# Designed miniproteins, single chains, continued (5): the designs that were tried, part 20

Each design is a single chain, and the fold is of that chain. pLDDT is the mean over its residues in the fold that is shown.

## One batch from the design tools (miniprotein)

Design m16664
Fold by ESMFold2-Fast:
Structure m16664 (fold): chain A 69 residues (1-69)
Amino acid sequence: GMSFIENLRASVEDIIEKEKLSEEQKKKVYELLAETEKKLAATTDPAERRKIVMEFMNKVNEIIEEHEK
């Protein structure tokens, strides 16, 4: 099966395709993904990892909404 990080990356690619994100939105999402992967690498606690992913998903939604103004 896919790793936790691989599943997160796959979900990001699905969102990009489904939402038809612009190049600027994709850049921001990928930068946020890189920061999130770094945070995930800094912790071994599964509960903290899930919290980090939830915060990431919330930030992705903010990026999508920000570029619709």
Scores: mean pLDDT 78

Design m16665
Fold by ESMFold2-Fast:
Structure m16665 (fold): chain A 65 residues (1-65)
Amino acid sequence: SLERGREIIRELAKRFGISEEELIRRLKSALPAMKTNPVVRELALKDYEVSEEELEEMMRYVESL
């Protein structure tokens, strides 16, 4: 859900010590590569410490903006 994607982004922003807006900006920029490049997707999963399902929820939320 869009709400779930937002919750995940909010928690990650807190973990990294950045604003929710800054993280959204970064994710929006990386979105095409995360959708099409398995290497970029795998790095995002490891760096954010999220599951495939959680990353998908994050991407849906960012695309909705």
Scores: mean pLDDT 84

Design m16666
Fold by ESMFold2-Fast:
Structure m16666 (fold): chain A 94 residues (1-94)
Amino acid sequence: MSPFEKALEEVVKLALEFAEKVEAAGYDPEVTKELMEEFGKRVREIMEEMEKQGVSEEEIEKIEDVALQGLVLTLDGYSVEEVRERLEALVKKL
């Protein structure tokens, strides 16, 4: 697997973990805010690591788009399974 493919896999896993934790917290606003901040921090660390490994800005933007889509779908109240299905469909187009 390329560094880009590994980062995509990791970001999808993080987005699904975020969705699971938000659902488990019953969409509590304070807990959700803390989970959003932690998710954003971890995604930024992955993007910085990709930049260090020479991944292109275009590929880093694709990773950021996947992360943002996972966040938005979860906050819009989609189930973990719906988030997974939509993220898998998005990744297949990359």
Scores: mean pLDDT 85

Design m16667
Fold by ESMFold2-Fast:
Structure m16667 (fold): chain A 59 residues (1-59)
Amino acid sequence: SHMEEKYKKDLEEIKKRKEKLVTFLEQRFASDPARLAQLKAELDELVKEEIERIKKKYN
């Protein structure tokens, strides 16, 4: 169905976006591991909230 395909694509896009952002953060903050860890944790929470929002929207 159209909704199932859209949901699947939205989840895949979020995962790909997260992977790209993690790579950029690792490159940019390689010299500051404490800040890198903080930013990764913040990104994880934002991604988790967005995934839950999408799950509620499509289910």
Scores: mean pLDDT 84

Design m16668
Fold by ESMFold2-Fast:
Structure m16668 (fold): chain A 68 residues (1-68)
Amino acid sequence: SPAEEALAATVQAVRDETVAYLKELKAAGDPDWKAKAEKLARELAAKAGIPPELADAIIAVAFGEVDL
């Protein structure tokens, strides 16, 4: 459905932004990289109307995509 497609696209956008920010913070050697990346992901998800449980899943996937 269009609503499911829109949600999937929004989830992908939040994940991509979180991954990009994670990579930036890790490359910079920021000691607060985990907290900052999680905060960004939660803020983006909340603004997009993504429920907290799905935001948690996005964070887990994003952290798994970046070499921690």
Scores: mean pLDDT 82

Design m16669
Fold by ESMFold2-Fast:
Structure m16669 (fold): chain A 74 residues (1-74)
Amino acid sequence: GARELAEQGLRYGMTGLRLASQGKSDEALRYADQGIRLANEAERLAPDDLEVQMLAGVAALVAGVARALARRKG
């Protein structure tokens, strides 16, 4: 359900952040993009579920940070 999508989004975002910290920018961007998509789908499916909205928000934030870090040319 929506909660599982939000949890998957967070896992993808965290993996993206780890990969970005290792300089694996292309791989990090792919994971971050998937994390954002999963978080957005969770929010769409459960707009009135505060727990899902909060978890999806955290997932989107983590994935967004990973995306920003991955897009930075070092």
Scores: mean pLDDT 86

Design m16670
Fold by ESMFold2-Fast:
Structure m16670 (fold): chain A 84 residues (1-84)
Amino acid sequence: AEELRAQLEEARAVAEEKADDPEMKELAELSAQLYDAALAGDTDRALALARKLAELAKRVLGASDEQVQQIVALGEEAARKAAE
């Protein structure tokens, strides 16, 4: 949870710095929504957001299949920890 929070704060800072880049802003917004869904214990929403974020990262940033899998796994782990 703490590690994910730090990563999302960095993503928000990058989006703020690159306010002129709508794709980076969208990625940061999706990351924030994923964190909020995970904290709320909404596993279905967290997983849907993680998948959408992974697809967008692959299309926009050219993320590797391994990075896409890591994003999905992180979303699943966050949702499980929030449910505890």
Scores: mean pLDDT 65

Design m16671
Fold by ESMFold2-Fast:
Structure m16671 (fold): chain A 89 residues (1-89)
Amino acid sequence: HMAETLARLRRAVEQLVKIAEKIKKKTTDPEMIEEINRLVEEAHTALDRAEQALAAGDKEAFRKAMGEVVDILSRITKLIKKAIEKLKK
């Protein structure tokens, strides 16, 4: 169950990365590009922490890392929506 949840969130991160790459090609806002890249890197780091915690049997560390991934995914999604909105203008 935990491994399945981790795999699902990793796939969600990869999907958002693909969307972010398309946005980076169309936006002229370097600060937005940098912020998206920072959040993507942080999401991968949190996923790695979750994987390490799962391998170690540390359920508490796993739960915290998974919470970080979910929060970061929400932030990336909001930035992507704002970027798309700006590109329409």
Scores: mean pLDDT 79

Design m16672
Fold by ESMFold2-Fast:
Structure m16672 (fold): chain A 95 residues (1-95)
Amino acid sequence: STLELLRKAIEEKDYALMYEFVLRVKKAKEEGIELEPEFLELAKEAEELLKKEGVSEEEVLELRRERVLRLAEEAGVASREETRAEFDRYLARVR
């Protein structure tokens, strides 16, 4: 299923999800975890596509943040304003 999710992310140009897989592959390599060749090839394709499209890391991180905030809001876990207000209140009290 993970391999199929990565294929679909590439096909649909889900840059946020593609970037997440690229980061996970890099971390796995740093930790000496052996990954399947097909997964490595798809992760490389995703990385090359991100470079070709000129999508910056900063743009991807913002898209990922926006997606997470939207999903959390839709699931009723937290609103954007509530999460932001809570963070601000925490910072005001913690030194």
Scores: mean pLDDT 68

Design m16673
Fold by ESMFold2-Fast:
Structure m16673 (fold): chain A 70 residues (1-70)
Amino acid sequence: DALLEALRAYLENPSEETKAALIAALKEQTARQLEELRQLLAEGKITEEQYETASEALEAQLAAEIAEIA
């Protein structure tokens, strides 16, 4: 798990480099979750309204997490 690896590296050696790697991993995780939501919408497993709400929540959560560690 790339996110867990980046988190471990940051916790072991808190630096600008490991912080940047953690932020990159968080962005990649969010991108994968957004892609999964698009897939569920395309398959008719969620509504467009559910997709909008969930994607906005994921983007807001990413912004909050980046602000916390930046």
Scores: mean pLDDT 84

Design m16674
Fold by ESMFold2-Fast:
Structure m16674 (fold): chain A 73 residues (1-73)
Amino acid sequence: SHSQGIVDAAGLLAKLGRVDDVGRLVRSLYLRAGRPDQAPEMEERAREAGKAGDVDRVKEIVEEALRAQDEAA
C-alpha cells in the first residue's frame, strides 16, 4: 500500500480510543472508492475493532478500504 501513513494513523486513533474517528475514516474511504453500499458495514466493523483495542484489525480494515479505492481509480 502507498498509503502506509493513513494505516498507521488509523492504528494510533484506535490505540487512543478514538473509535468514532476510525469509523469515519473507513466510511470516507469507501465512499471515495465509489462503494457507498459497503461504507456503513465497514464503518461498524472498524468501530467494533477500535472498541476492542484491536489495532492490527483496524489497520487491516483500513488497508482493505485503501485497496478498494485503488481498484476504483
Scores: mean pLDDT 83

Design m16675
Fold by ESMFold2-Fast:
Structure m16675 (fold): chain A 85 residues (1-85)
Amino acid sequence: EKREELLREAVRLGVKIASVTPEGYFAAAAEDEEKLRELYNIAKKYGFKAVLFVLDEEGNLHVLYDDATEEQRKKALELIKKALE
């Protein structure tokens, strides 16, 4: 399945926080912007819309890529925050 392949790519790139929402959006967070850019390209190649966040040194999340509606972006952010707990 494309979902499992995308999640395996996240693991391969060292991105520990990655998920697919029930609506089919890919959400991920990492400190490394280059790895997130690579993941974004893979997600788009597999046909996923993506919301990706950069984690700064203080643990704050900054939006890097956002293909989502406002509602889906909020859901992605909540999912990532829950994974960080």
Scores: mean pLDDT 80

Design m16676
Fold by ESMFold2-Fast:
Structure m16676 (fold): chain A 64 residues (1-64)
Amino acid sequence: SAKDIVKEEAKKFAEAVEDESLKEFEIDNFTDYMMTLLHGEKATEEDREFIRNTVIAALEEKKA
């Protein structure tokens, strides 16, 4: 499902992020990329929030 794709891509993104100072910029870019890829013009604010929260959770898991 789209949610599973977001979770897998978020894990890959988290593993690739090396610079903490660019984290917010990179999260925003990832979110925009996934919104375009999975939802295009039909993207909703709930879709954006899910993607953003998923990538933040993956980054926090990497720190643990």
Scores: mean pLDDT 75

Design m16677
Fold by ESMFold2-Fast:
Structure m16677 (fold): chain A 67 residues (1-67)
Amino acid sequence: SLEEEIRRLAREISRAATEAQKALQDGNVEEAQKHNDRIRELARRLAELAEKAGVPVEFEDGEITPT
């Protein structure tokens, strides 16, 4: 369902954020940048899907919950 897809995208964003943090800790700025670019793409896609579905999305500490 569209709600499941929204939740999946939220999980992907959280995972990418964790990977970006690890890359920074390893001193790999280039890798961290790639993960940040991925996060921006996923976040934009998530917002479009939520708007299209008429599902309000709540953002809290990096967690996205459909309402």
Scores: mean pLDDT 74

Design m16678
Fold by ESMFold2-Fast:
Structure m16678 (fold): chain A 95 residues (1-95)
Amino acid sequence: SAKELKEKEEEEKRREELIEDIAEGFVLIIRGVINIMKRNGESEEEIKEFVKELLKKLGASTEFKTLDEGLEIFKKALKEKLKKEEEEKRKKKLE
């Protein structure tokens, strides 16, 4: 029914919003760590290497020109990973 379709769309939207909030929260934590690294006198190369290591753990591209670009790649990769893990959990319940 149209009502069941609407309830599914609202549930999907809530899941997308939750994934977005989780990913944004992790980006804020990483920005906090970068700010601590900068305050401790870490080089730009050391900070970039830290971001590259995070991207490698997500299987994401390590090619970026700015730290903001690297964090956007991280956010996108984390959102994709969270969506995949949720889909896999859903499939296991149906097996």
Scores: mean pLDDT 82

Design m16679
Fold by ESMFold2-Fast:
Structure m16679 (fold): chain A 93 residues (1-93)
Amino acid sequence: SSDIRLARRLGRSGGLAMRHGIRGDRDSMRRHFGRIRHLSRLLRSRGYSDYSDRLLSLSRRGIDHGLRGDIRGASRDISRMHRLILDLIDDIS
């Protein structure tokens, strides 16, 4: 469904933003975070506001951990984001 594609796109952008943050590539990180914000607004408009807010929060936390060199913290947030996306896909299916 289009909602599943949206969830997968959000997860991909989140993972990319965090990885670029870890590498210190702030420009690429900001571009991918911009996509996360846009996709999260779309997800909210489709009735998944709780998932949208939680995914956005995890993305911000993961980016912050990455920028501080906290690889373990960033990896935890990435894992939580993946789990939340799987839960969302199950809810949509």
Scores: mean pLDDT 78

Design m16680
Fold by ESMFold2-Fast:
Structure m16680 (fold): chain A 67 residues (1-67)
Amino acid sequence: MEIIIKMTKEQVEKVRKFVRGELSRDERDALLKEIEKAMKESGAPENDIKTAIDLLREAFDYVEKER
């Protein structure tokens, strides 16, 4: 059974900007709020939402410090 990974051009561009640390603080905060809202609307448990948002904030801070 083969796993097919599909990525949009926009997803690839965002990943490249993230890796290069080119996402602004405002763009990171906007993305985190969008993800939090989407998770709440999907009925995800609050603990899972908090964990996901915290991990993403740590990842953004890590990329910023490595520059």
Scores: mean pLDDT 65

Design m16681
Fold by ESMFold2-Fast:
Structure m16681 (fold): chain A 88 residues (1-88)
Amino acid sequence: SQAEKVLQALLDLLKSHVSEDMYNRILELLERARKEFKEAGLSEEEVLDYLVTLLLGMMALYEQGKSLEEIEKEFEEALKKALEKFKK
């Protein structure tokens, strides 16, 4: 799908710009989001679209000079807000 290609391209870009530890931590956050969205009943394509959105948000925070701790905090808030839309 287009979303899958976009997600992979963004991950490849991220991997070239961040440390291996940062890259692996961001992958862990995305895999947790994938699980939560699937448990909320989203289709595979909807899950991929939201993962792209979350990754773009984390990349924007990294470019702004935010720490990993700040990126994780903003990720948690974004994930919670997204999930609340699917519980109603």
Scores: mean pLDDT 84

Design m16682
Fold by ESMFold2-Fast:
Structure m16682 (fold): chain A 68 residues (1-68)
Amino acid sequence: KEEEAKKLLEQSELNTQLATGTLKSYEEFKKKNPELGPEVGKKSQEQVEKLLQESKKNKEKAEKLLKE
């Protein structure tokens, strides 16, 4: 299913962009609020990892669909 593969690739790209955006937001927050950065950093790290893992799964599914 080409349409399904396209959706998965788009979702993978969006997840990667969201992960990058979250990381940048944390970097900016850390610069402005160093006293609070550690707490926010933990949440941001978890969110980034979740988004990157989901992106990887979606890419793998899309590759399988494109081959079949």
Scores: mean pLDDT 75

Design m16683
Fold by ESMFold2-Fast:
Structure m16683 (fold): chain A 75 residues (1-75)
Amino acid sequence: SMEKIEELKKAVEAAKKAIEEYEKETDPIKQTAHALLAIGEALTAKLLLEELKKEGIESEYEEEAKEVMKKVGIK
């Protein structure tokens, strides 16, 4: 579905942004907040990717989703 593909795109983009903010942040509290957001968005991307796969739908965001999952340590 287009809605799930759009949600996947947003989750991947949010995860990438949070990872970038995490890497450049020097304040420990803010860095932790960025890490938690990155993990949450990457997990959302994983779940959306799994649902699309079950529906037989390939997404142009699959590789990017796998990349953000790998960066935050999600299987």
Scores: mean pLDDT 86

Design m16684
Fold by ESMFold2-Fast:
Structure m16684 (fold): chain A 83 residues (1-83)
Amino acid sequence: VEEAKREAEKKIEELSKYDPESAKLFREALRYILAGDLHKGAIKGVSGVMVAMAHSVETGDMKPTELAMKALKALEKLRKAVE
């Protein structure tokens, strides 16, 4: 659990350097998952991906989307570890 949590935190921190709004949504998702609210965690995670995708479309830079997808995968690993 601690390793999966650390991986998720690291991916979100890397994302925050490129897309702070998306990273904020992923930090909210992490908080909800750790609190056991998997539904709100899923909604916030999906919202983070959507924000990063919109940013990538606006700027032509795929980095926000790529990092958001990595953050989402890390959160899914954490969700499975806390179940």
Scores: mean pLDDT 81

Design m16685
Fold by ESMFold2-Fast:
Structure m16685 (fold): chain A 70 residues (1-70)
Amino acid sequence: MTLDLYLVHDDRWLLLEVERLPGEIRARPFRVRSVELQDGVLTITLESGEVIVGKVEERDGLLRITNLPL
């Protein structure tokens, strides 16, 4: 089991929580109110009012968020 958070942009910013299980992939989208990037550190504010701070790394062409205080 591996759980990863990805920041993606199509029409808007979305935070995707991806859980990889044997034979199944589950993805949960969270709506993002705002995104700030400074010196490789992302500050993401969700529409719920929750704030996520983490470092950014690229993985499989996506922005993966690491070092989360969640």
Scores: mean pLDDT 69

Design m16686
Fold by ESMFold2-Fast:
Structure m16686 (fold): chain A 90 residues (1-90)
Amino acid sequence: SLLEALEALRNGDYKKAFEILYSKIKENPTDITYLPELMKLFLDTGVLKDEKEAERLYHEAMTIALSGGSVFESKGLREAIEKLKEKLGL
């Protein structure tokens, strides 16, 4: 759940937070509900350098989703996910 992902983020359990958020996004890749928390996870882990970079990535993925596309069509999102997986040993 979103609450469980937020609790994992608060506790620094980045692997658990990622597994919950990534699973939810894969279930419905046109739904942006879990994207802000995924951006926060990228910032907390240093995958994204600052809030400005996270905002740009969020808007790119959101624009695709609102057009009926998969958020995974964002190259930036795919690259950030792969970097995070590497950092988490996944």
Scores: mean pLDDT 88

Design m16687
Fold by ESMFold2-Fast:
Structure m16687 (fold): chain A 101 residues (1-101)
Amino acid sequence: SMEELERLAKKTMLTVTLSNGKEAKVGSFGTPSPEQFERLLEAVEAGKLSPEDAEVVRRLARLVEELGVESFLGLLGAHYRFLKEEGLEGIVKALEELLNK
């Protein structure tokens, strides 16, 4: 359930490895809150991220916009093991492929 996923997310900060080897902490099972998303997009515009990491953030934002936050969180919860193994770029690619089938 969503309440159970949110409860687990509050207890576990998910750390994902970005393309440049840096780590990012994300809440709600790999999805930033809308406010955190807005701050990440502002950081991209300000040139604070590498081009590779900026592209991953833009792709993630497009997926959240298309699916809606609740549906995206449900998909991340169902694929939590995959997210932990593949990192943020891996899950973004997998979700893009899933939506295109």
Scores: mean pLDDT 56

Design m16688
Fold by ESMFold2-Fast:
Structure m16688 (fold): chain A 93 residues (1-93)
Amino acid sequence: EKALKLIEEAKEHLVRAAEADPRAEPYVTFALIALHFAERDLKQGNKEAAIESLKIAKRAVEKALQVSTSPEAREHLERALKLIDEAIKLLEE
């Protein structure tokens, strides 16, 4: 339940980051696909697969941060990264 809410909040921040900086869009799109698989796997009870997908999403967000020069986009990307990290930590407990 809590992990799914963190993933939904991360997705909202990622969409806003892509809107603010088109340079981040390819990496944000990849992260959103990975988060979609994480949500699916969590709903099916596959916690290990969800953690793997979240780690893939995390790496994509880190790459988006490397290419983004928009302060607004960077703030949203940093928020998404923290939410993804919190979801991973929660699921590893």
Scores: mean pLDDT 89

Design m16689
Fold by ESMFold2-Fast:
Structure m16689 (fold): chain A 71 residues (1-71)
Amino acid sequence: DALEEEVKRELGELLELLEKNLHLLEDPEFLKKLEEYDKKLREYGEKKEFEKAIEVLKELIAYIKEKIEEE
């Protein structure tokens, strides 16, 4: 169950980043991007395509880190 554990680790990192940067949720462009990633994550999760879900989570985390660096 290595893929499910990796999803949990990536989700933990995502949640920690969001908790430390809640002001990003006030940006409409950021919210739109979160909605796009959320849709993909739900889709891959429902299909149990955990490897693709991990890739989407990594992309989202990278996007958030980039957004933080732009500030």
Scores: mean pLDDT 80

Design m16690
Fold by ESMFold2-Fast:
Structure m16690 (fold): chain A 94 residues (1-94)
Amino acid sequence: VQKIADEARAVLEEIRALIEESEKLIEELNSNSDFIKSARESLEAARRKLEELEAQLDEAVAKGDEETLEEILDIARILLEKLKELKETIEKLL
């Protein structure tokens, strides 16, 4: 269903924006703490997962695989919430 694919794309775009904003905040902090190192690693892992989900979304849309689209949307929502928590933690260090 087109609606699920559109919703998944919207969540993936929000994830991309959060990663970029969080990376910018880390650069602004100019800190080399263990937390900032872990945050950088988490953001790098999130970028890899985003690329994986985007590729899986394109395949699922091409195949009309609604079950996979729903799974992608669920995973994307979980990733989005984790990134929101990470950004809030980084902002508290400013």
Scores: mean pLDDT 84

Design m16691
Fold by ESMFold2-Fast:
Structure m16691 (fold): chain A 55 residues (1-55)
Amino acid sequence: DEWYREGYRVGRRVLETGEDVDVELPDPRTPEGQRASAAFGRGFLDAWREHERER
């Protein structure tokens, strides 16, 4: 999942730097955009959970 991996990396960077990251997701009104948003969110959440365990 390309978008899952992207969300994971963005989540890690936000947690490490404390800065907002500007991310361009596909149009959420399309099936592709909805899948991308869901995958990105899961990656972001997993990064936050791992951050809690690692740091």
Scores: mean pLDDT 73

Design m16692
Fold by ESMFold2-Fast:
Structure m16692 (fold): chain A 113 residues (1-113)
Amino acid sequence: SLKEELEERAEEEEYHIEALETIKKNFEEGKISREEVKEILKALAEREREHAEWYKKLGLDEIAELEEEAVKLAEETIKALENNEEDEKILKLIDELIEKERKIAELLKKEAE
């Protein structure tokens, strides 16, 4: 059912949030490399792009737009990592991505009601 799929997507977004918070903490503590962060963010961006297309087909335009914004933030973070930008800038971008994922999860839960 659509409701079950929306609930599963909301749960997946919560897992993405936990993963991003873990990456942020490990990055702050010097426990994860910039290359590892890039690869994780690339995988996240691909998955969010798939989600955006799926939500768009369902007419969930607001959620699709937020997913597209999340993809752009992930890509911006990857670019900042590749350009050897300061850790503080990387952490700020990760925080912005986490907040975007939280909004997506909240809207998915509301649609599943």
Scores: mean pLDDT 88

Design m16693
Fold by ESMFold2-Fast:
Structure m16693 (fold): chain A 88 residues (1-88)
Amino acid sequence: SERLARVLERLRELEGLISPSVVELLELLINNRQEELVKRAAEQGASEEQLEELRQELEILGEIVEALYEGASVEELEELVREILEKR
């Protein structure tokens, strides 16, 4: 969709400013692979605790995707990324 294309362009602009691994995770979220990732982990025998942690991470990443769509500043995005990395 046009919305998805715009968010992906913004993500690429931020690649030099945030961790490449976080950019890859954001791209997966943008491509609506959140549900697929959770389902895959469950099928591979992930514990309920691991699935809950994954769901929480995907929720936070979803907030970043929404912020990117709304034109959030680079500084705001860096703070959100930092919070995710500190959790891991």
Scores: mean pLDDT 61

Design m16694
Fold by ESMFold2-Fast:
Structure m16694 (fold): chain A 80 residues (1-80)
Amino acid sequence: MSMAQLMEALRLHVRGMFDPATAARVDAYLDAALQRSATQSLDQVEAWLLAQLATLPDPDARAMAQAMVRRAFATHRARA
């Protein structure tokens, strides 16, 4: 799975789980993460993305989004 495919899979999950405003905010973070993947390592991109998700105002949405990202990146590493 490429980084672009990983980000797209996360977008589909986000759009299914969160309200439109939260989904749009997370989509923007995923776009920025994909851009950063051109110059940063997988670990640096994950750490940056998790830090952005930590700014989500709803603690339940924050915890869920962080768990989804950690799981997706772990799966991507296991297939590399």
Scores: mean pLDDT 81

Design m16695
Fold by ESMFold2-Fast:
Structure m16695 (fold): chain A 68 residues (1-68)
Amino acid sequence: MSPVQLAVEAVRRNPRDPSALVALALALEDEGRTDLAEAVLKAARDMGLELDEKKGRELYKEYLEQSK
């Protein structure tokens, strides 16, 4: 399972999880899908979510490890 797939499953479980949304944006950017990464972060901010970039990066690292 790819890091993007793991991040998508996390967002499906909790669509308002700011850390999962940051992790999804990082995974999309790593795939070169920068427009989608920006759209995800914009949607999170439009929802009034406080983004935790540090926690999101930690979660993204876990997805990278699980995808090996």
Scores: mean pLDDT 82

Design m16696
Fold by ESMFold2-Fast:
Structure m16696 (fold): chain A 97 residues (1-97)
Amino acid sequence: STRELTILMFRSMALDSGAWFLFDTAVKLKDSDPEKARQLAQQALEDSKQAIETLQELLDMMRKDPSTPQSEIERAERLLEENRALKAEIEALLEEI
């Protein structure tokens, strides 16, 4: 349903914004407080993974609905690729701390 698609989109966007904030904070703390940096990076990784799963579910639902505009599918695909890139950055950070 349209309501379900809207909820999944907002959920994925909230998780993405949170993961970026946590990751940025972890990067800033990695030298002064590596333990806090690790905790924040681990939470960012968890949020990023949930965003990826939510976006994959959203894309599956959008692709099954022929009324979904291609522009909305492309937006969700871009957000998914951005989250995958963020996940890789977080994993690289966790290897350093």
Scores: mean pLDDT 86

Design m16697
Fold by ESMFold2-Fast:
Structure m16697 (fold): chain A 62 residues (1-62)
Amino acid sequence: MSAEKELEEEAQEMREILAGKRTDQGESVVESIRSYAEQNSLEEAAEAAKKARDILRELVEK
């Protein structure tokens, strides 16, 4: 529950960021995180999602 919740929250935040500055790279990152969660532990996926969010923030801040 907790790890899944974190993953969903990170995904939502990424979507919100992308809503203003849409990028193919950002969309791909969100999808990769979801795929990773299916193949690996949710804890690992949540950590990866946080890292992906940071990348998206950098793209938006540019």
Scores: mean pLDDT 63

Design m16698
Fold by ESMFold2-Fast:
Structure m16698 (fold): chain A 113 residues (1-113)
Amino acid sequence: SALEIVRQLIREGLRIITALELGGELQSVDAIQAAIDARLAALDARFAARGLDGIPDDDLLRYLKMGIISLPSIEQLEQARQALQTLKAQGVRPDVLDDAIKVVDELIESWKR
């Protein structure tokens, strides 16, 4: 589903952000992995209870941008774009998802250079 694709983008974004934050603090690999697991479990619980609701706009956009940037292919960028457009058309967080779609479009254009 579109929501599942967007959820996976947010999860990957939070994973990367957590690794960067704690890596910068010189934490051990085990400590970084434990923090990633804990933050992802908390995010999964929030998704189960409220979907995209309850995530602040700035955090949601930050996670989406990082997840999008980490995608390895144009095909996955196009799948992400379609999922974001589907949720936006349903009225889900349209301003945040519009900004995320712009990031996808810029990356796709960059890959076609």
Scores: mean pLDDT 87

Design m16699
Fold by ESMFold2-Fast:
Structure m16699 (fold): chain A 53 residues (1-53)
Amino acid sequence: MERLLRALELALAGQATVDEIAKAAGFPSREELEKALRDAVGATLEQLRAGQA
């Protein structure tokens, strides 16, 4: 899903909150974003940010 890639880019940039990322990527809620992340990459937003370091 293209929306997931957008969400990942925003998360890695570290400038957007979880809620902002969800809205910008076209997800109606944080829960939907979290599910999409786990389904596609098997990670949470916290883990993605930790992995960036």
Scores: mean pLDDT 71

